Designed miniproteins, single chains, continued (3). Designs and how they scored, part 30

Each design is a single chain, and the fold is of that chain. pLDDT is the mean over its residues in the fold that is shown.

## One batch from the design tools (miniprotein)

Design m9012
Fold by ESMFold2-Fast:
Structure m9012 (fold): chain A 90 residues (1-90)
Amino acid sequence: MTGVLTLRITTKPGQVDLGEQAAREGAKQASKVADKVDLEITRLGDDTVLALVTIVAKDEKSLKEAQDLIVSTVSSNPAVTSVTTSVSGI
């Protein structure tokens, strides 16, 4: 089963590097429960990161667990002020 999770990560001003690291750590945690995790990161300024995460999992439960791990890992970083999640595309 394949899912795509788009995260818009807002950090404290000047801490965009920590937002990027939070996204990478989230993908790393998700790789423990998913078959495959691909991460694409785009910096939108000094405080915003757009992360596109493609997750391949054996079932819907594993996909949901991987998505939840990414969101919780990113949200737990003290440099992160907000996280918005959506599906990729419209």
Scores: mean pLDDT 82

Design m9013
Fold by ESMFold2-Fast:
Structure m9013 (fold): chain A 60 residues (1-60)
Amino acid sequence: LEKVRKEAQERLDKEMEEAEKISQRLNDVIDELNKLFSTIVKQLQELLEQLRRDLEAALA
C-alpha cells in the first residue's frame, strides 16, 4: 500500500533527524578536542624553541 510506504518514509525522516543531532554533538566534541590538541602542540613547540635558545646560550 502506498500508505505503508509513506509511513516508512516518515519514520526514516525522523531517524535521520535524530542521527543529525548526534552527528552535530559528535562534531562539536571533535572540534573541541582538535582545538585542545592544537593548543598543546603550539605550547610544546614554544617550549622546544625556548630550550633550543637556552642551550645555544649555554654553549656560547
Scores: mean pLDDT 83

Design m9014
Fold by ESMFold2-Fast:
Structure m9014 (fold): chain A 68 residues (1-68)
Amino acid sequence: MEEEFVDENGRKVKKFTYETVDEEGNKATVTEKYYKDENGNNVLELTVEYEKDGKKEVEKTVLPNYKE
């Protein structure tokens, strides 16, 4: 799923949500948010949600100034 919105700081954010499978075969939902910081650098916020032992786990990573 692809979405474009303006966040609470007035930045235009492009969001992608998709499902993937990890190396052990566990289902995970990945959310990628792309925006520019105050210095005009590209930022990627990566959120991975998966279920382990019946509980929902979330991993969040922010990659500032990444190169395309």
Scores: mean pLDDT 71

Design m9015
Fold by ESMFold2-Fast:
Structure m9015 (fold): chain A 66 residues (1-66)
Amino acid sequence: MEEIPQELLDEARALAEEAGKLAQNEEESNQVVRLYLDVEAARSVAELREKLAELRRFKEQLEKKR
């Protein structure tokens, strides 16, 4: 397992918490949880960054609905 920077995990957690607050229904809330679990399951820094970018994009979509 590659050493995962704690800073990126902290960013992912903050993004997931913010996106969860923006979720207006169970489907959106479940998608936030799923994206966060994908970040936690990442086995490399490159994979983590890709999953983190997906979480960021979903949060942006939720913000646009608000």
Scores: mean pLDDT 78

Design m9016
Fold by ESMFold2-Fast:
Structure m9016 (fold): chain A 62 residues (1-62)
Amino acid sequence: DDERLREQALQELESVILEEGKKAGVSQSTVNKYIERLREALRQGPEATRREMGKIMRDISK
């Protein structure tokens, strides 16, 4: 079930964004924007998701 796999991937990647965002002192509103970007990338597929996660992680590490 592709939808279940996407839901599972979202939960795993969302937890990474939440953890790293908290460590970096990123606001909840900014974290929510990253999660929205991640959801949109997941709709586009695994390659788009990997690319978007890379951008999000770079933004958090700045």
Scores: mean pLDDT 79

Design m9017
Fold by ESMFold2-Fast:
Structure m9017 (fold): chain A 70 residues (1-70)
Amino acid sequence: VKEKAENLRLAGDVFYNMGFYDLAAAAYKKAVELLEKNNIKDPETYRGLADAYEKIGFTEEAEKYRKKAE
């Protein structure tokens, strides 16, 4: 589970670095959903999702996930 979530986060990182922020958000969100379903806390994945959401204009959702990363 953690390894699968990590692979999804890495995919998100790759998309983010390429400027594909919508695809990055989708990959990070899948990682977050997998982590939350299994009660695993990973602040790094939450920060990635927040950063990607901010880039595509989802400011409220970005703030929500940024707080979860604290």
Scores: mean pLDDT 81

Design m9018
Fold by ESMFold2-Fast:
Structure m9018 (fold): chain A 87 residues (1-87)
Amino acid sequence: MKEKLLKEIEKLKEEKEKKREEGAKAFEELSKETNSPFSGAEIFLATLEKLEKNEPMHPDDESLKELLKEIEEFKAFIEGNRKLIEE
């Protein structure tokens, strides 16, 4: 039923927000370790926003590989969530 689907969507949104915060923190620490001029959290959030706008990103630093993994999971989550709402 409709209420059950909405409840599942809300849980998925909460999980996504938790992942965003965890990724931002992890990247902030990594950014400090790699001596980056930018905050890891800012880079992570900006990259997620670009993904939501369907804009590709190409990291110049190998240390950003972890970001790509989180992006792939986030992308799959958005795709699944959108399909669930449309049904």
Scores: mean pLDDT 56

Design m9019
Fold by ESMFold2-Fast:
Structure m9019 (fold): chain A 78 residues (1-78)
Amino acid sequence: IAAELQAEADLYAQAADGYEKQGKLDTAEAYRRISQLLRDAAAQAATLDPASAEALKQQTLEEIKRIVAELRAKQLAA
């Protein structure tokens, strides 16, 4: 779980850099927030029991969905 979350964090960080270079600043910012959220969750999951780590993973995925929904709403409003 922790290793999975860390790998996802690294992918979002790389994607954020790519979007920033393309001038998609709102998308880049959202992806940087997702990357940091996943990185923090990975560090915390490494210190938890398996059941608590799974619960944290589910909470983290729910928060990511909210960030993506907010980005979509912002893009539609612009």
Scores: mean pLDDT 76

Design m9020
Fold by ESMFold2-Fast:
Structure m9020 (fold): chain A 95 residues (1-95)
Amino acid sequence: MKKISELSEKQKKILNETVRLRIELIFAQQNYPELVPEILDEALKFLREKAKEVGFSQEEIDRKIAEIRAAPLESQVNKLDEVTLEIIKKLEEKE
């Protein structure tokens, strides 16, 4: 597995934005549960856009998004992380 220092600037930017969204989602789950759907939608919109940019098919994107939405709240963050790592890996293969 590549260290963070070995990632491209594009990969680091995607990771940084995902970390921000991840922190916001966790914070909302603990303190403002009414905001969870909105924050999750923002995170999933970001992932959808980045997945399209790196060449995932629409079917693969829709499936991944559906899996995150269907997961229990405690598992949504982990599934979000998994999809983010797949995007970073796909970007590495493309670059």
Scores: mean pLDDT 77

Design m9021
Fold by ESMFold2-Fast:
Structure m9021 (fold): chain A 96 residues (1-96)
Amino acid sequence: SQINQSLQDIIRVLDETEKQLKEKGYEKLAKQVQEIRDELQELLSRNAPISQILRQVASAQALLMGIIFTHPELREFAEEKLIQIDAQDRVIQAAA
C-alpha cells in the first residue's frame, strides 16, 4: 500500500540519519535515532494500529526538532531530514 511505502521511506531516512550522525561523532544522538527506528520497524512487523505507528513517527519528528534547537551546528542537517519525514507523513495522512 501507499502507506506501507511511505513508512518504509521514513525508516530509510532514519537509518541514513543514524549513520550520518555516527560519522559526525554524535554517538548519543545516533543511538536515540536507532531506538526510534527499531521501535517503528517492530510496530510495522507486528502490523500495529496506524495510530501507534503515527505516534512513533511523531517521536522521530520531535527528536529532529530537538536537535535543531539544541545543536545549532546540525540545524541544516536535521531540517533536511525533518522535511523528508514530513513529506512522507503528509502522504500517509492523505491515504489514511
Scores: mean pLDDT 88

Design m9022
Fold by ESMFold2-Fast:
Structure m9022 (fold): chain A 75 residues (1-75)
Amino acid sequence: SMEEEEEIRRLAEEAFRRSLEYFLSLGASREQAELAALAVAFQTAYQAALKAGYSEEEAFEIAEKVMKELEKKAA
């Protein structure tokens, strides 16, 4: 549902922000930190979608869409 996808997006956005801050605190470059944070956001969205009852294929597509939206905001 729209509400489930919005919650998945919210969780992924939080994971992205926390991971970006964490990797930067470890001395990673901005580019390295953003790539790592996007990977964490993807995994967070994927797992949340699976938990919400989406298929593996649907969960992957949701996670990819969320990751691409976050990548655009980071640029």
Scores: mean pLDDT 87

Design m9023
Fold by ESMFold2-Fast:
Structure m9023 (fold): chain A 86 residues (1-86)
Amino acid sequence: MELTEKMAKGMEEYVKENKDELSPEVLEKLEEAVKKIKEAKSFLEAAKIMLETGLEIAKLLGEPEADLAEAEARAAALLAALEAQA
């Protein structure tokens, strides 16, 4: 599916452009997510990987519990919206 490949490519380009600003742990998480997105069977599966990766990175960066809970709620709402459109 070309759309999932475009998502993976977008993340790869983001990593390449921000490589010097991102920590090694964040880079590893983003590169891992790119591989998973390329293997995703659907756009929805790729979107779930992106949102889960974003939350893991936020935890690695030490985001407050309240901010993490809000991000999780937002991710769940976005996934539900994408699922309704599929």
Scores: mean pLDDT 75

Design m9024
Fold by ESMFold2-Fast:
Order: sequence, then C-alpha cells, then structure tokens
Structure m9024 (fold): chain A 65 residues (1-65)
Amino acid sequence: GDASTALMAAATGALSGDAALARRGAEQAVKNGAMSEEQARALIEAGEAGDVEAARRAAQKAGRE
C-alpha cells in the first residue's frame, strides 16, 4: 500500500531539489514495485543535479502503471 506515497516522495524530492527525499522515495518505490531501478536512478540523478526538466521527464515515466 506504500507505492503511491513512495512515488510521490521521489517525484516531489526530484522536482524540488531535495536529493535526500528523491533518493528515499525512489528506493521505496522500487521495493514496492511502483518504479524500476532505471526510473529511480533517473529521478535521483535529476534531483541531485537540480535539473527540473530531467526531473519532470523521470517523474512522468515513473508515473506509468
């Protein structure tokens, strides 16, 4: 049941430049099956770089069912 919460945390962290939140959310989303390891890496990297455009693209990919 934590998949949506983890995915939201990852996306929020990446889009706001909170690299720690992006990393934690992405890691949990991968564990919950809401996100692939590739998608998690893209979100974490975008969040760490503060690249809002890359973060937006990664979040859109991760939001697929």
Scores: mean pLDDT 75

Design m9025
Fold by ESMFold2-Fast:
Structure m9025 (fold): chain A 107 residues (1-107)
Amino acid sequence: SRELEELRRRALEAARAGDAGAVTRELARLQRLGAPAEELIEVAREMAELARDDPAALEGVIAGLLTAAALEPDPAARLRLLEEALRLAREAGLVDSLTGLREVERL
């Protein structure tokens, strides 16, 4: 719990700073430490809100969700992560700029 809370704090700080690479890395770290898909989606939504006007940081959040989906062994949880990544990309107008999302749209 404490370690996941610290990573959540770092993820939100990365989003506030507009550090797309750090946003992606901290979401992947949460997944590796066993954060459920629901928690990853909630953190990603908070990060997207903080990065609302920063396309690079939003791309980082989307990339983080795609990375978490790739690491997710449960097919249902993986689909939820992919659906959230696609939703964020559509809202931000970033679908065409992200090569990974072109494969998700075909599913």
Scores: mean pLDDT 78

Design m9026
Fold by ESMFold2-Fast:
Structure m9026 (fold): chain A 94 residues (1-94)
Amino acid sequence: TPSVQEILDEYKSFVDELSKLLDEEEKKKLEQATESFIAFVNSHPFSSEQVRGLVIAELEAIRDELEKKYKETKDENYKKAVELIDKKIKELRS
């Protein structure tokens, strides 16, 4: 089972890949949310399983915001971002 730090490192790496599909405004929002999330996790005595659950919840929130952006803009990069998040959530739930 991966450690809390390994789960957070994988999450950050995924966010970095996801950010390549986003414009500068959405990248900045994602970076700020990621920094806040990591700081929150590191300030509490969460288990690895709890952190996995928190990462899934954070990814679901990001997914919903990006799906909303896709509906508003019809920019296929937002659709690709949502698909990447859905795949990552599925992997984390396995």
Scores: mean pLDDT 87

Design m9027
Fold by ESMFold2-Fast:
Structure m9027 (fold): chain A 70 residues (1-70)
Amino acid sequence: MKEKIAETAIEILKPYLSDEQLEELREKVLSAKTPLEAASIADEFARENVPKEVAEKVRKALRQILEDEL
């Protein structure tokens, strides 16, 4: 679950972030204690580092994963 959240966020954010930022995102998401916390971390990271339109795409994708698999 957490890996799917990390990979989904990375796939959307890859064109907008450096390799170092993507690795930081992956490490933070995978260090989360729950899938819900992992999704929250990914959403916050996107909101702080990319334009609102891109962050909203991440949020929507993560919400779908949580609704479909939790």
Scores: mean pLDDT 81

Design m9028
Fold by ESMFold2-Fast:
Structure m9028 (fold): chain A 72 residues (1-72)
Amino acid sequence: MIVDLAEAQRLLAREHGRDAGGLAAANLLHELHKQGLTQIEQSELEELIRKLAPPELADGAIAALRAAAEAL
């Protein structure tokens, strides 16, 4: 499934921003969008989170992204 980074970031900040993982995901998507990335496959985005997020937050960030992606 293709994920729109701006919409996913807004949803993560709104619905999951109180969780450390959700906030980490929202911040990472914001940075990727600043770099010019507008859309990406969900599986590729999950792999980027796993590589770029702190290891202790990666699983929580991926879980928050999955929940947000189901709502898009």
Scores: mean pLDDT 82

Design m9029
Fold by ESMFold2-Fast:
Structure m9029 (fold): chain A 111 residues (1-111)
Amino acid sequence: QARLEQLTQQANQLTEEMREEAERAARGLEELGRLSDARAIRELMEETVRMNNLAVQTGKPVDFRAAAGLHNRLALTLRQAAREVPEVRELLERGAQLAEEAADLWDQAAA
């Protein structure tokens, strides 16, 4: 129980940090005229945060796995954008790293 609570709290905290970095990256993409990329990142970020909140609320392994999957999908999207847009690469890579770490914690919680 204590370990599960610790994993979910850490995953939730990383998701909050990831949201901040992803939002900064999306704003940078908008300033560069990359409107479609910014929109895609925000939409997937919102889905990821909603699923993260559901996982925290339900405590169900199926929801933990769903949260991990969305975090991994967001990380891939952020890393793809980072290869194309060097001006915001650090923000995108930081967001991706945080999403990957959150995904790992949610996968551990699901075990």
Scores: mean pLDDT 88

Design m9030
Fold by ESMFold2-Fast:
Structure m9030 (fold): chain A 79 residues (1-79)
Amino acid sequence: MKFTANLTKVPGTDVYVGPVTFEDGSTGTAGLVGNPKVGDKVTLSITGDDGTHYRAEGTVTSVTDTSVSVEGEATPTTL
């Protein structure tokens, strides 16, 4: 399932957290740690608002000093 994430940097850290929107209109939350660059491939763990866990692979589409945008594909995890 396609997703878009708009993550905001936690001040004083290299941690980014924020909302995820899936192609079906459902939403969730994801986190990322590090110093990503535009074009980087990243793996995210996403928790849907309904409690469903997803593993996602995405590409960084934009980076600022305070935010990172990621687009990609999310797959439900088997527990």
Scores: mean pLDDT 82

Design m9031
Fold by ESMFold2-Fast:
Structure m9031 (fold): chain A 91 residues (1-91)
Amino acid sequence: SIREQLEAQAAQLEAEADALIAKYVNDDAPVDLLRQALALRAQAQLYRFALDEADRLAAGQTPTSLDELLKRLAAQRAAEEALLAADLAAR
């Protein structure tokens, strides 16, 4: 099913991101690996969020407003960009 494919893709993206972070931390790899890992995590989180919202709606819960979703995504992106900028400045 489409749901199973999205769940599998999210899990794969998370696993790939974790592997890249492990290489960055353990092998003193280039900051580009951290940047790639954060991008993969962001994609996985978007899929997880969509699946969670579908489950909430199926359970009869009130939909999360688009405004609240966009604010959450913007805050998360800003935090990730700040971490990347701090790491680049330290290198």
Scores: mean pLDDT 77

Design m9032
Fold by ESMFold2-Fast:
Structure m9032 (fold): chain A 69 residues (1-69)
Amino acid sequence: DLAEIIEQARRLAELLAEQRALEKAKAAGHEVESLTVERIGPGVFRATATSGDAVFEATVVSPIEQAAS
């Protein structure tokens, strides 16, 4: 089902954005205190990881959701 594929692709893109933001924070030697994910456009997700005053962002695009839009 195309709808199921689009939904799964969206969830995977969201999780991938979270993972990338967490990896950036850990690579910089920071422990993540909060993590948020925001849909900033069709198929475009931005995750923000914070550790004190430090902020780490990662953006992921879901080509399948963008194509469906």
Scores: mean pLDDT 78

Design m9033
Fold by ESMFold2-Fast:
Structure m9033 (fold): chain A 85 residues (1-85)
Amino acid sequence: MIEVLVEGRGTADPEKILKEVVEPIVNTIKEAGGKAGYERLSPTLFRVFGEVKGDVDEVVEKIREIGEKNAPKYGARMGEIRVEL
C-alpha cells in the first residue's frame, strides 16, 4: 500500500489542490494497474492511498515528481510517501 498526505495552506484553493495534485497522484497509481483513491480529512488536507501492481519504485518516483512540481504551485505541501509491503 502507498499513502501520502497533501496539505494546502489556509489561503490555497482546495479544489485546485484536488484537481492538480491529488487526482494526478491517484491517476498515476491507477495507470500503473493499481487501485487508488483519496480521503478528504479537512478542507485543505487530503490523504491519498493505493495498492500498486508492478514496479512500486517507478510509481513512487512519479508521485514524488507530481508533488514536487505541482504542490508548491497550488500552495500545497506533499508529505512523505509511505510504502507498506
Scores: mean pLDDT 82

Design m9034
Fold by ESMFold2-Fast:
Structure m9034 (fold): chain A 89 residues (1-89)
Amino acid sequence: SAEQEEKIKELEEKYKKLLAQYEANPHISPESLAYMKALLYGRYLAEISKILGLSDDEVEARIRAALPGELEQAALLSYKSTKEILEKE
């Protein structure tokens, strides 16, 4: 719906800005940056799943497709943590 499209657009702009801030920080190592991006992606997917009604299996499939195995766990933990916070609202 148009309402879902607007919410997704706002969320994408929010996470795009956060990602740019992480990438612009010269004090973050490449390894730490990759980890922080994985955490950010998990958080983004939690908020998107609330809007779109995605299942945990669908989110996990997106994480596996986007990230190497060592970063999958970071993204998944971030997703689960953020989802729990959103469910309390």
Scores: mean pLDDT 84

Design m9035
Fold by ESMFold2-Fast:
Structure m9035 (fold): chain A 87 residues (1-87)
Amino acid sequence: SSSAKKKTEELLEEIDTLTTKVELTVWFLEQGLISREDALAQIERYLARMEELKEELEKNPEATEEQLKKVDELIERVRELKARVEA
């Protein structure tokens, strides 16, 4: 339905926004503008929200396999960034 497609687009936009926020958090850490502890707390919060949005997207019958794959790739990228901050 049109409503389900709009919901899918909204979920994808929020996931893209959260990915950008993670990248910005890592950039602030690299510039020495935030602590490692603050960066990890922010990344963990954003990652948890991305996982919730992914579960919602998976329940949507209008979500395509390509869209789900893109979300998995973004979540994996965030997990890799988190691991680098933890190292």
Scores: mean pLDDT 87

Design m9036
Fold by ESMFold2-Fast:
Structure m9036 (fold): chain A 82 residues (1-82)
Amino acid sequence: KKEEEERRKKFLEYVRKLLEDAAQWAGLPQEVVDRVMKRLEEGKSLYEALYEFALEMQKAGVSRTKADLLASILAAIIEEKL
């Protein structure tokens, strides 16, 4: 249980840093990162959280294809850290 909690915290820290970098690149405010991280903290799947992040990127003017591709790349990178 303690090891799981520590791994979970490190995992969430890693995801937050990746999302912050992606948000800076896409011109998204920190509130978007905070909302997506909240989804993960609530026990939502990585795919659901990253789907929401892709929608926010599209609202910011990133094309659907690029937003979906970046979300897929982020998912792959994050899954490798699990």
Scores: mean pLDDT 78

Design m9037
Fold by ESMFold2-Fast:
Structure m9037 (fold): chain A 69 residues (1-69)
Amino acid sequence: SERERLLAALRAILARSLALSQAVRPDLSPALPEVELGADTSVEELRAGLRAAARALGLSDAEIEALLA
């Protein structure tokens, strides 16, 4: 489903964020956050959050749209 695909994209973005954090602070060994969406979380809100997170991680607009395609 669309929601499952967006969740997979979110997990990939979080994994990149964790890898970057681990490279800078390997002593912290943070666990990957559990992604749980409330019943009121829309696909549109998830897409907006994914775009914001991906941009914060330095992905290009083309890469962001490819993740959300």
Scores: mean pLDDT 62

Design m9038
Fold by ESMFold2-Fast:
Structure m9038 (fold): chain A 87 residues (1-87)
Amino acid sequence: GAATAEAIARINELSTVLVTSTNPEEQLAALDEIAAIMEDNSSDPAVLEAAFTALVTVLKDTSNTDPDVVNRIIALTLEALGKLLDL
């Protein structure tokens, strides 16, 4: 529905911040917002799949070297996978 489409669009916007920003605070804020979207949509497989795909892509395509940012991406990727497996 519209809520699912809006959540996926927002995840894609936030993933762009993760790839283009050089500021760890901006990247952590984007990750916190992705975490909130995943929690608010914990029963929506399309939103969780979009979050998982975006986070895996960021891990693969980015040279992020900030350990707090990298650790948070890994944690949220595993959380998205866990939520998908529980559906």
Scores: mean pLDDT 83

Design m9039
Fold by ESMFold2-Fast:
Structure m9039 (fold): chain A 92 residues (1-92)
Amino acid sequence: MTKEQIIRVLERVKEEFEKEGLEDVAKELGEAIEAVRADDEVAEQLYRTLAGAYARRKAGTKPGDPAPPLGELTEEQAYELLLEESRRDYAE
């Protein structure tokens, strides 16, 4: 994905949390969007994190196992994964 595609995915996730009334999570996502815009390394790191998480789920590996080969990650897959991970972090 390009940096612009990563930002688009983050904006979609932020809009979803705003609709749910989760203003604190939406604010944190807004700060993440600005960090991604300011730093290409932040954008790359976020993409690699999402792609790695997706690859682990697809391969059925445990969090401690060696990272499986990264497959293609679509914007829709990145959106779904980021939405789920963000909800997990928010849900105590």
Scores: mean pLDDT 69

Design m9040
Fold by ESMFold2-Fast:
Structure m9040 (fold): chain A 101 residues (1-101)
Amino acid sequence: SAREEAARAARDAARGAEEAARAEGAAGRAGGAIKAIGGGMGAVLAARRAGNEEAERAAEEAMEAAAEAGRAAALGASREERERAAREGVEAARRAAEAAE
């Protein structure tokens, strides 16, 4: 169902965000952030099809947080800034997964 698709995509986004947060290098953080954005986009589209506005909004927030984490990693932001962005991405992705269920 569209709800199951939204939940799965949101879980994929959460995994990508966790990968970005745990990565030791900037490339790994950027790779995780890209996966999180892709999962978030999938969650937005699936939630929209399901008519779940709460899940759609949460998925959009997850995509934005993942994009910020990726930008921080790519632009060589400080370690503290990168760690903060990664944590925000993980949190937003988990909220999106919960909202989709």
Scores: mean pLDDT 75

Design m9041
Fold by ESMFold2-Fast:
Structure m9041 (fold): chain A 68 residues (1-68)
Amino acid sequence: GAALEEQVRARTAALGQQAAAAYEKETGAKVTATPVGSDKVRVTVKTETKEVTAVVPVERLKEWLDSV
């Protein structure tokens, strides 16, 4: 139902924001994560020397951030 889909999307957004905030705190980079659908996030990492944007499953976001 709609309530379950809203809850799943809210969790995806929360997980994306949590991973982004943790990475920013650890590295000093600027990170934004925006939910795309129920289980994916569009993530942008900006540092002094580079800017990278990708769409990744939220379950893979931390792994992807660790690879940047």
Scores: mean pLDDT 77

Design m9042
Fold by ESMFold2-Fast:
Structure m9042 (fold): chain A 137 residues (1-137)
Amino acid sequence: SMLDKIYEVLEKAAKEISKTAPLAAEGLRLIVEAVKNGFEGKISVEEMKKKLKEGLELFVEYARKHLSEEVVEGLELHLSAAIGQLVKAVENRDEKAVGRALAEVLSIFSSMFVEMGDMESADVLDKARREIEEILS
């Protein structure tokens, strides 16, 4: 399915960034697993929200080691908005909206890596975002 292709792209991106940013990679994996299980009805929406928050918190914890609190706070606001869009898309069982929200999460994560000076990880996530946008076309 379209979502299965998107999940494969995300899993490959997480594996690549795990070489330098294992905490960020684990955060991304938790977000993907929560969305997949929530969309398939294997977990409740409330359990999905909890897991999405756990994944976001892991990524933010990694960012705090490298970025100022002001930059991290701005990124948390954008991530929270994207996670809200993910939850709504899953509740509505809208595959294209799920894909768009996941692409937005990758865009925010890529931006965080640019701010850290990790251009290699930023490029991995930006490439994954572009591949998802092509799948959605």
Scores: mean pLDDT 88

Design m9043
Fold by ESMFold2-Fast:
Structure m9043 (fold): chain A 63 residues (1-63)
Amino acid sequence: MEIAYEEALRMATLTLVKLGMPVDEAYKKAKIIADQAVKYGIQNKLSLQQVMDTAKKLAKEYY
């Protein structure tokens, strides 16, 4: 679960940066996205890869 948060945070941050957001702003938003992705993953018993994919999708929606 803790590893899932760190990987989701990384995926969300990288996705937002690739979309043109500054790294510091991307990281702040990515923390919220990662928390949501991990909670969704726990409720739906998703794999680490699926949690990371969820974080990436949420990051694109928040851009």
Scores: mean pLDDT 82

Design m9044
Fold by ESMFold2-Fast:
Structure m9044 (fold): chain A 79 residues (1-79)
Amino acid sequence: SREATERIRELARQGLAELDQLASGTPEDVRLATANGVGTFRRMAEWLREQGDEEAARVAEEAAREIEARGAAKAAALA
């Protein structure tokens, strides 16, 4: 649904902002936060597919990939 898609995008923005706040942490802290975020959005995508909301599931998978990429880049920059 449109409402679900908008909510997922807002949650993704919040997750990315939290990763930005962890920029002063260790690479290990960033990797753990990234793994938790990726796991959350992937589980959300699976649930949305079970509900038949393929569009929202796709947006959740996209959010997981974005968090994974940005988290990896931040961890590398801190190492």
Scores: mean pLDDT 80

Design m9045
Fold by ESMFold2-Fast:
Structure m9045 (fold): chain A 86 residues (1-86)
Amino acid sequence: MAAKEEEVRRLMEEVVADPNVDKEAVRDRLLELAGPDSSADSAEEVVRGLRAAYLAEQLREEAEREGLPDEEVVARGRERHAELLA
Protein backbone atom coordinates (compact mmCIF):
# COMPACT_ATOMS: atom_id res chain seq x y z
CA MET A 1 0.00 0.00 0.00
CA ALA A 2 2.41 2.65 -1.30
CA ALA A 3 0.01 5.58 -0.81
CA LYS A 4 -0.47 4.88 2.93
CA GLU A 5 3.25 4.29 3.52
CA GLU A 6 4.11 7.56 1.75
CA GLU A 7 1.51 9.52 3.77
CA VAL A 8 2.85 8.10 7.07
CA ARG A 9 6.36 9.20 6.00
CA ARG A 10 4.98 12.68 5.25
CA LEU A 11 3.46 12.82 8.76
CA MET A 12 6.81 11.82 10.26
CA GLU A 13 8.54 14.59 8.29
CA GLU A 14 5.92 17.19 9.34
CA VAL A 15 6.21 16.42 13.08
CA VAL A 16 10.02 16.69 12.91
CA ALA A 17 10.01 19.89 10.81
CA ASP A 18 7.47 21.74 13.00
CA PRO A 19 7.86 21.43 16.81
CA ASN A 20 4.48 23.21 17.20
CA VAL A 21 2.61 20.93 14.78
CA ASP A 22 -1.11 20.40 15.43
CA LYS A 23 -0.84 17.13 17.36
CA GLU A 24 -4.56 16.36 17.19
CA ALA A 25 -4.61 16.79 13.40
CA VAL A 26 -1.58 14.46 13.10
CA ARG A 27 -3.30 11.82 15.28
CA ASP A 28 -6.52 12.08 13.24
CA ARG A 29 -4.63 11.67 9.95
CA LEU A 30 -2.74 8.65 11.34
CA LEU A 31 -6.01 7.02 12.49
CA GLU A 32 -7.53 7.68 9.04
CA LEU A 33 -4.55 5.96 7.39
CA ALA A 34 -4.57 3.04 9.86
CA GLY A 35 -8.30 2.34 9.34
CA PRO A 36 -11.53 2.43 11.36
CA ASP A 37 -10.60 -0.46 13.70
CA SER A 38 -7.44 1.31 14.84
CA SER A 39 -7.04 3.39 17.98
CA ALA A 40 -4.26 5.75 18.97
CA ASP A 41 -2.96 6.96 22.30
CA SER A 42 -3.08 10.67 23.08
CA ALA A 43 -2.11 13.09 20.31
CA GLU A 44 1.12 13.84 22.21
CA GLU A 45 2.09 10.15 22.31
CA VAL A 46 1.37 9.74 18.58
CA VAL A 47 3.56 12.74 17.72
CA ARG A 48 6.39 11.51 20.01
CA GLY A 49 6.22 8.09 18.38
CA LEU A 50 6.39 9.55 14.88
CA ARG A 51 9.34 11.81 15.79
CA ALA A 52 11.20 8.90 17.39
CA ALA A 53 10.54 6.65 14.37
CA TYR A 54 11.72 9.30 11.90
CA LEU A 55 14.88 10.03 13.88
CA ALA A 56 15.66 6.32 14.21
CA GLU A 57 15.27 5.86 10.44
CA GLN A 58 17.47 8.89 9.67
CA LEU A 59 20.18 7.73 12.10
CA ARG A 60 20.09 4.23 10.61
CA GLU A 61 20.40 5.56 7.04
CA GLU A 62 23.26 7.87 8.07
CA ALA A 63 25.07 5.04 9.88
CA GLU A 64 24.73 2.76 6.83
CA ARG A 65 26.09 5.51 4.57
CA GLU A 66 28.98 6.45 6.91
CA GLY A 67 29.72 2.96 8.28
CA LEU A 68 28.95 3.82 11.90
CA PRO A 69 28.76 0.85 14.34
CA ASP A 70 25.28 -0.33 15.42
CA GLU A 71 26.04 0.39 19.09
CA GLU A 72 26.57 4.10 18.34
CA VAL A 73 23.33 4.24 16.32
CA VAL A 74 21.43 2.62 19.21
CA ALA A 75 23.00 5.02 21.74
CA ARG A 76 22.01 8.08 19.67
CA GLY A 77 18.50 6.70 19.24
CA ARG A 78 18.09 6.14 23.00
CA GLU A 79 19.36 9.65 23.82
CA ARG A 80 16.94 11.28 21.35
CA HIS A 81 14.04 9.08 22.48
CA ALA A 82 14.70 10.09 26.10
CA GLU A 83 14.65 13.76 25.02
CA LEU A 84 11.26 13.28 23.34
CA LEU A 85 9.81 11.62 26.48
CA ALA A 86 11.10 14.32 28.82
Scores: mean pLDDT 67

Design m9046
Fold by ESMFold2-Fast:
Structure m9046 (fold): chain A 76 residues (1-76)
Amino acid sequence: APATLTLTAPGGSTVTVDTSNAEEVYRAAAKLLLTDESIPVERAIGIVLRLMGLLLDGASGAELAAEAQRLLASLA
């Protein structure tokens, strides 16, 4: 079964990611964060950099997706 998770931004934008691929999760989350108009650019950049750090430290796609959703929820 595909391991998928839907990320939801406070502005209502969503993206469904395959948690088996950490780089795809990162790219999708970064795009969602930077394109959602309800998220201040400074906060979006901070979260993107945090997720990039986790990716570089070897975090799984599931760990990245969970952290991205937690941080997105904190913006609402």
Scores: mean pLDDT 82

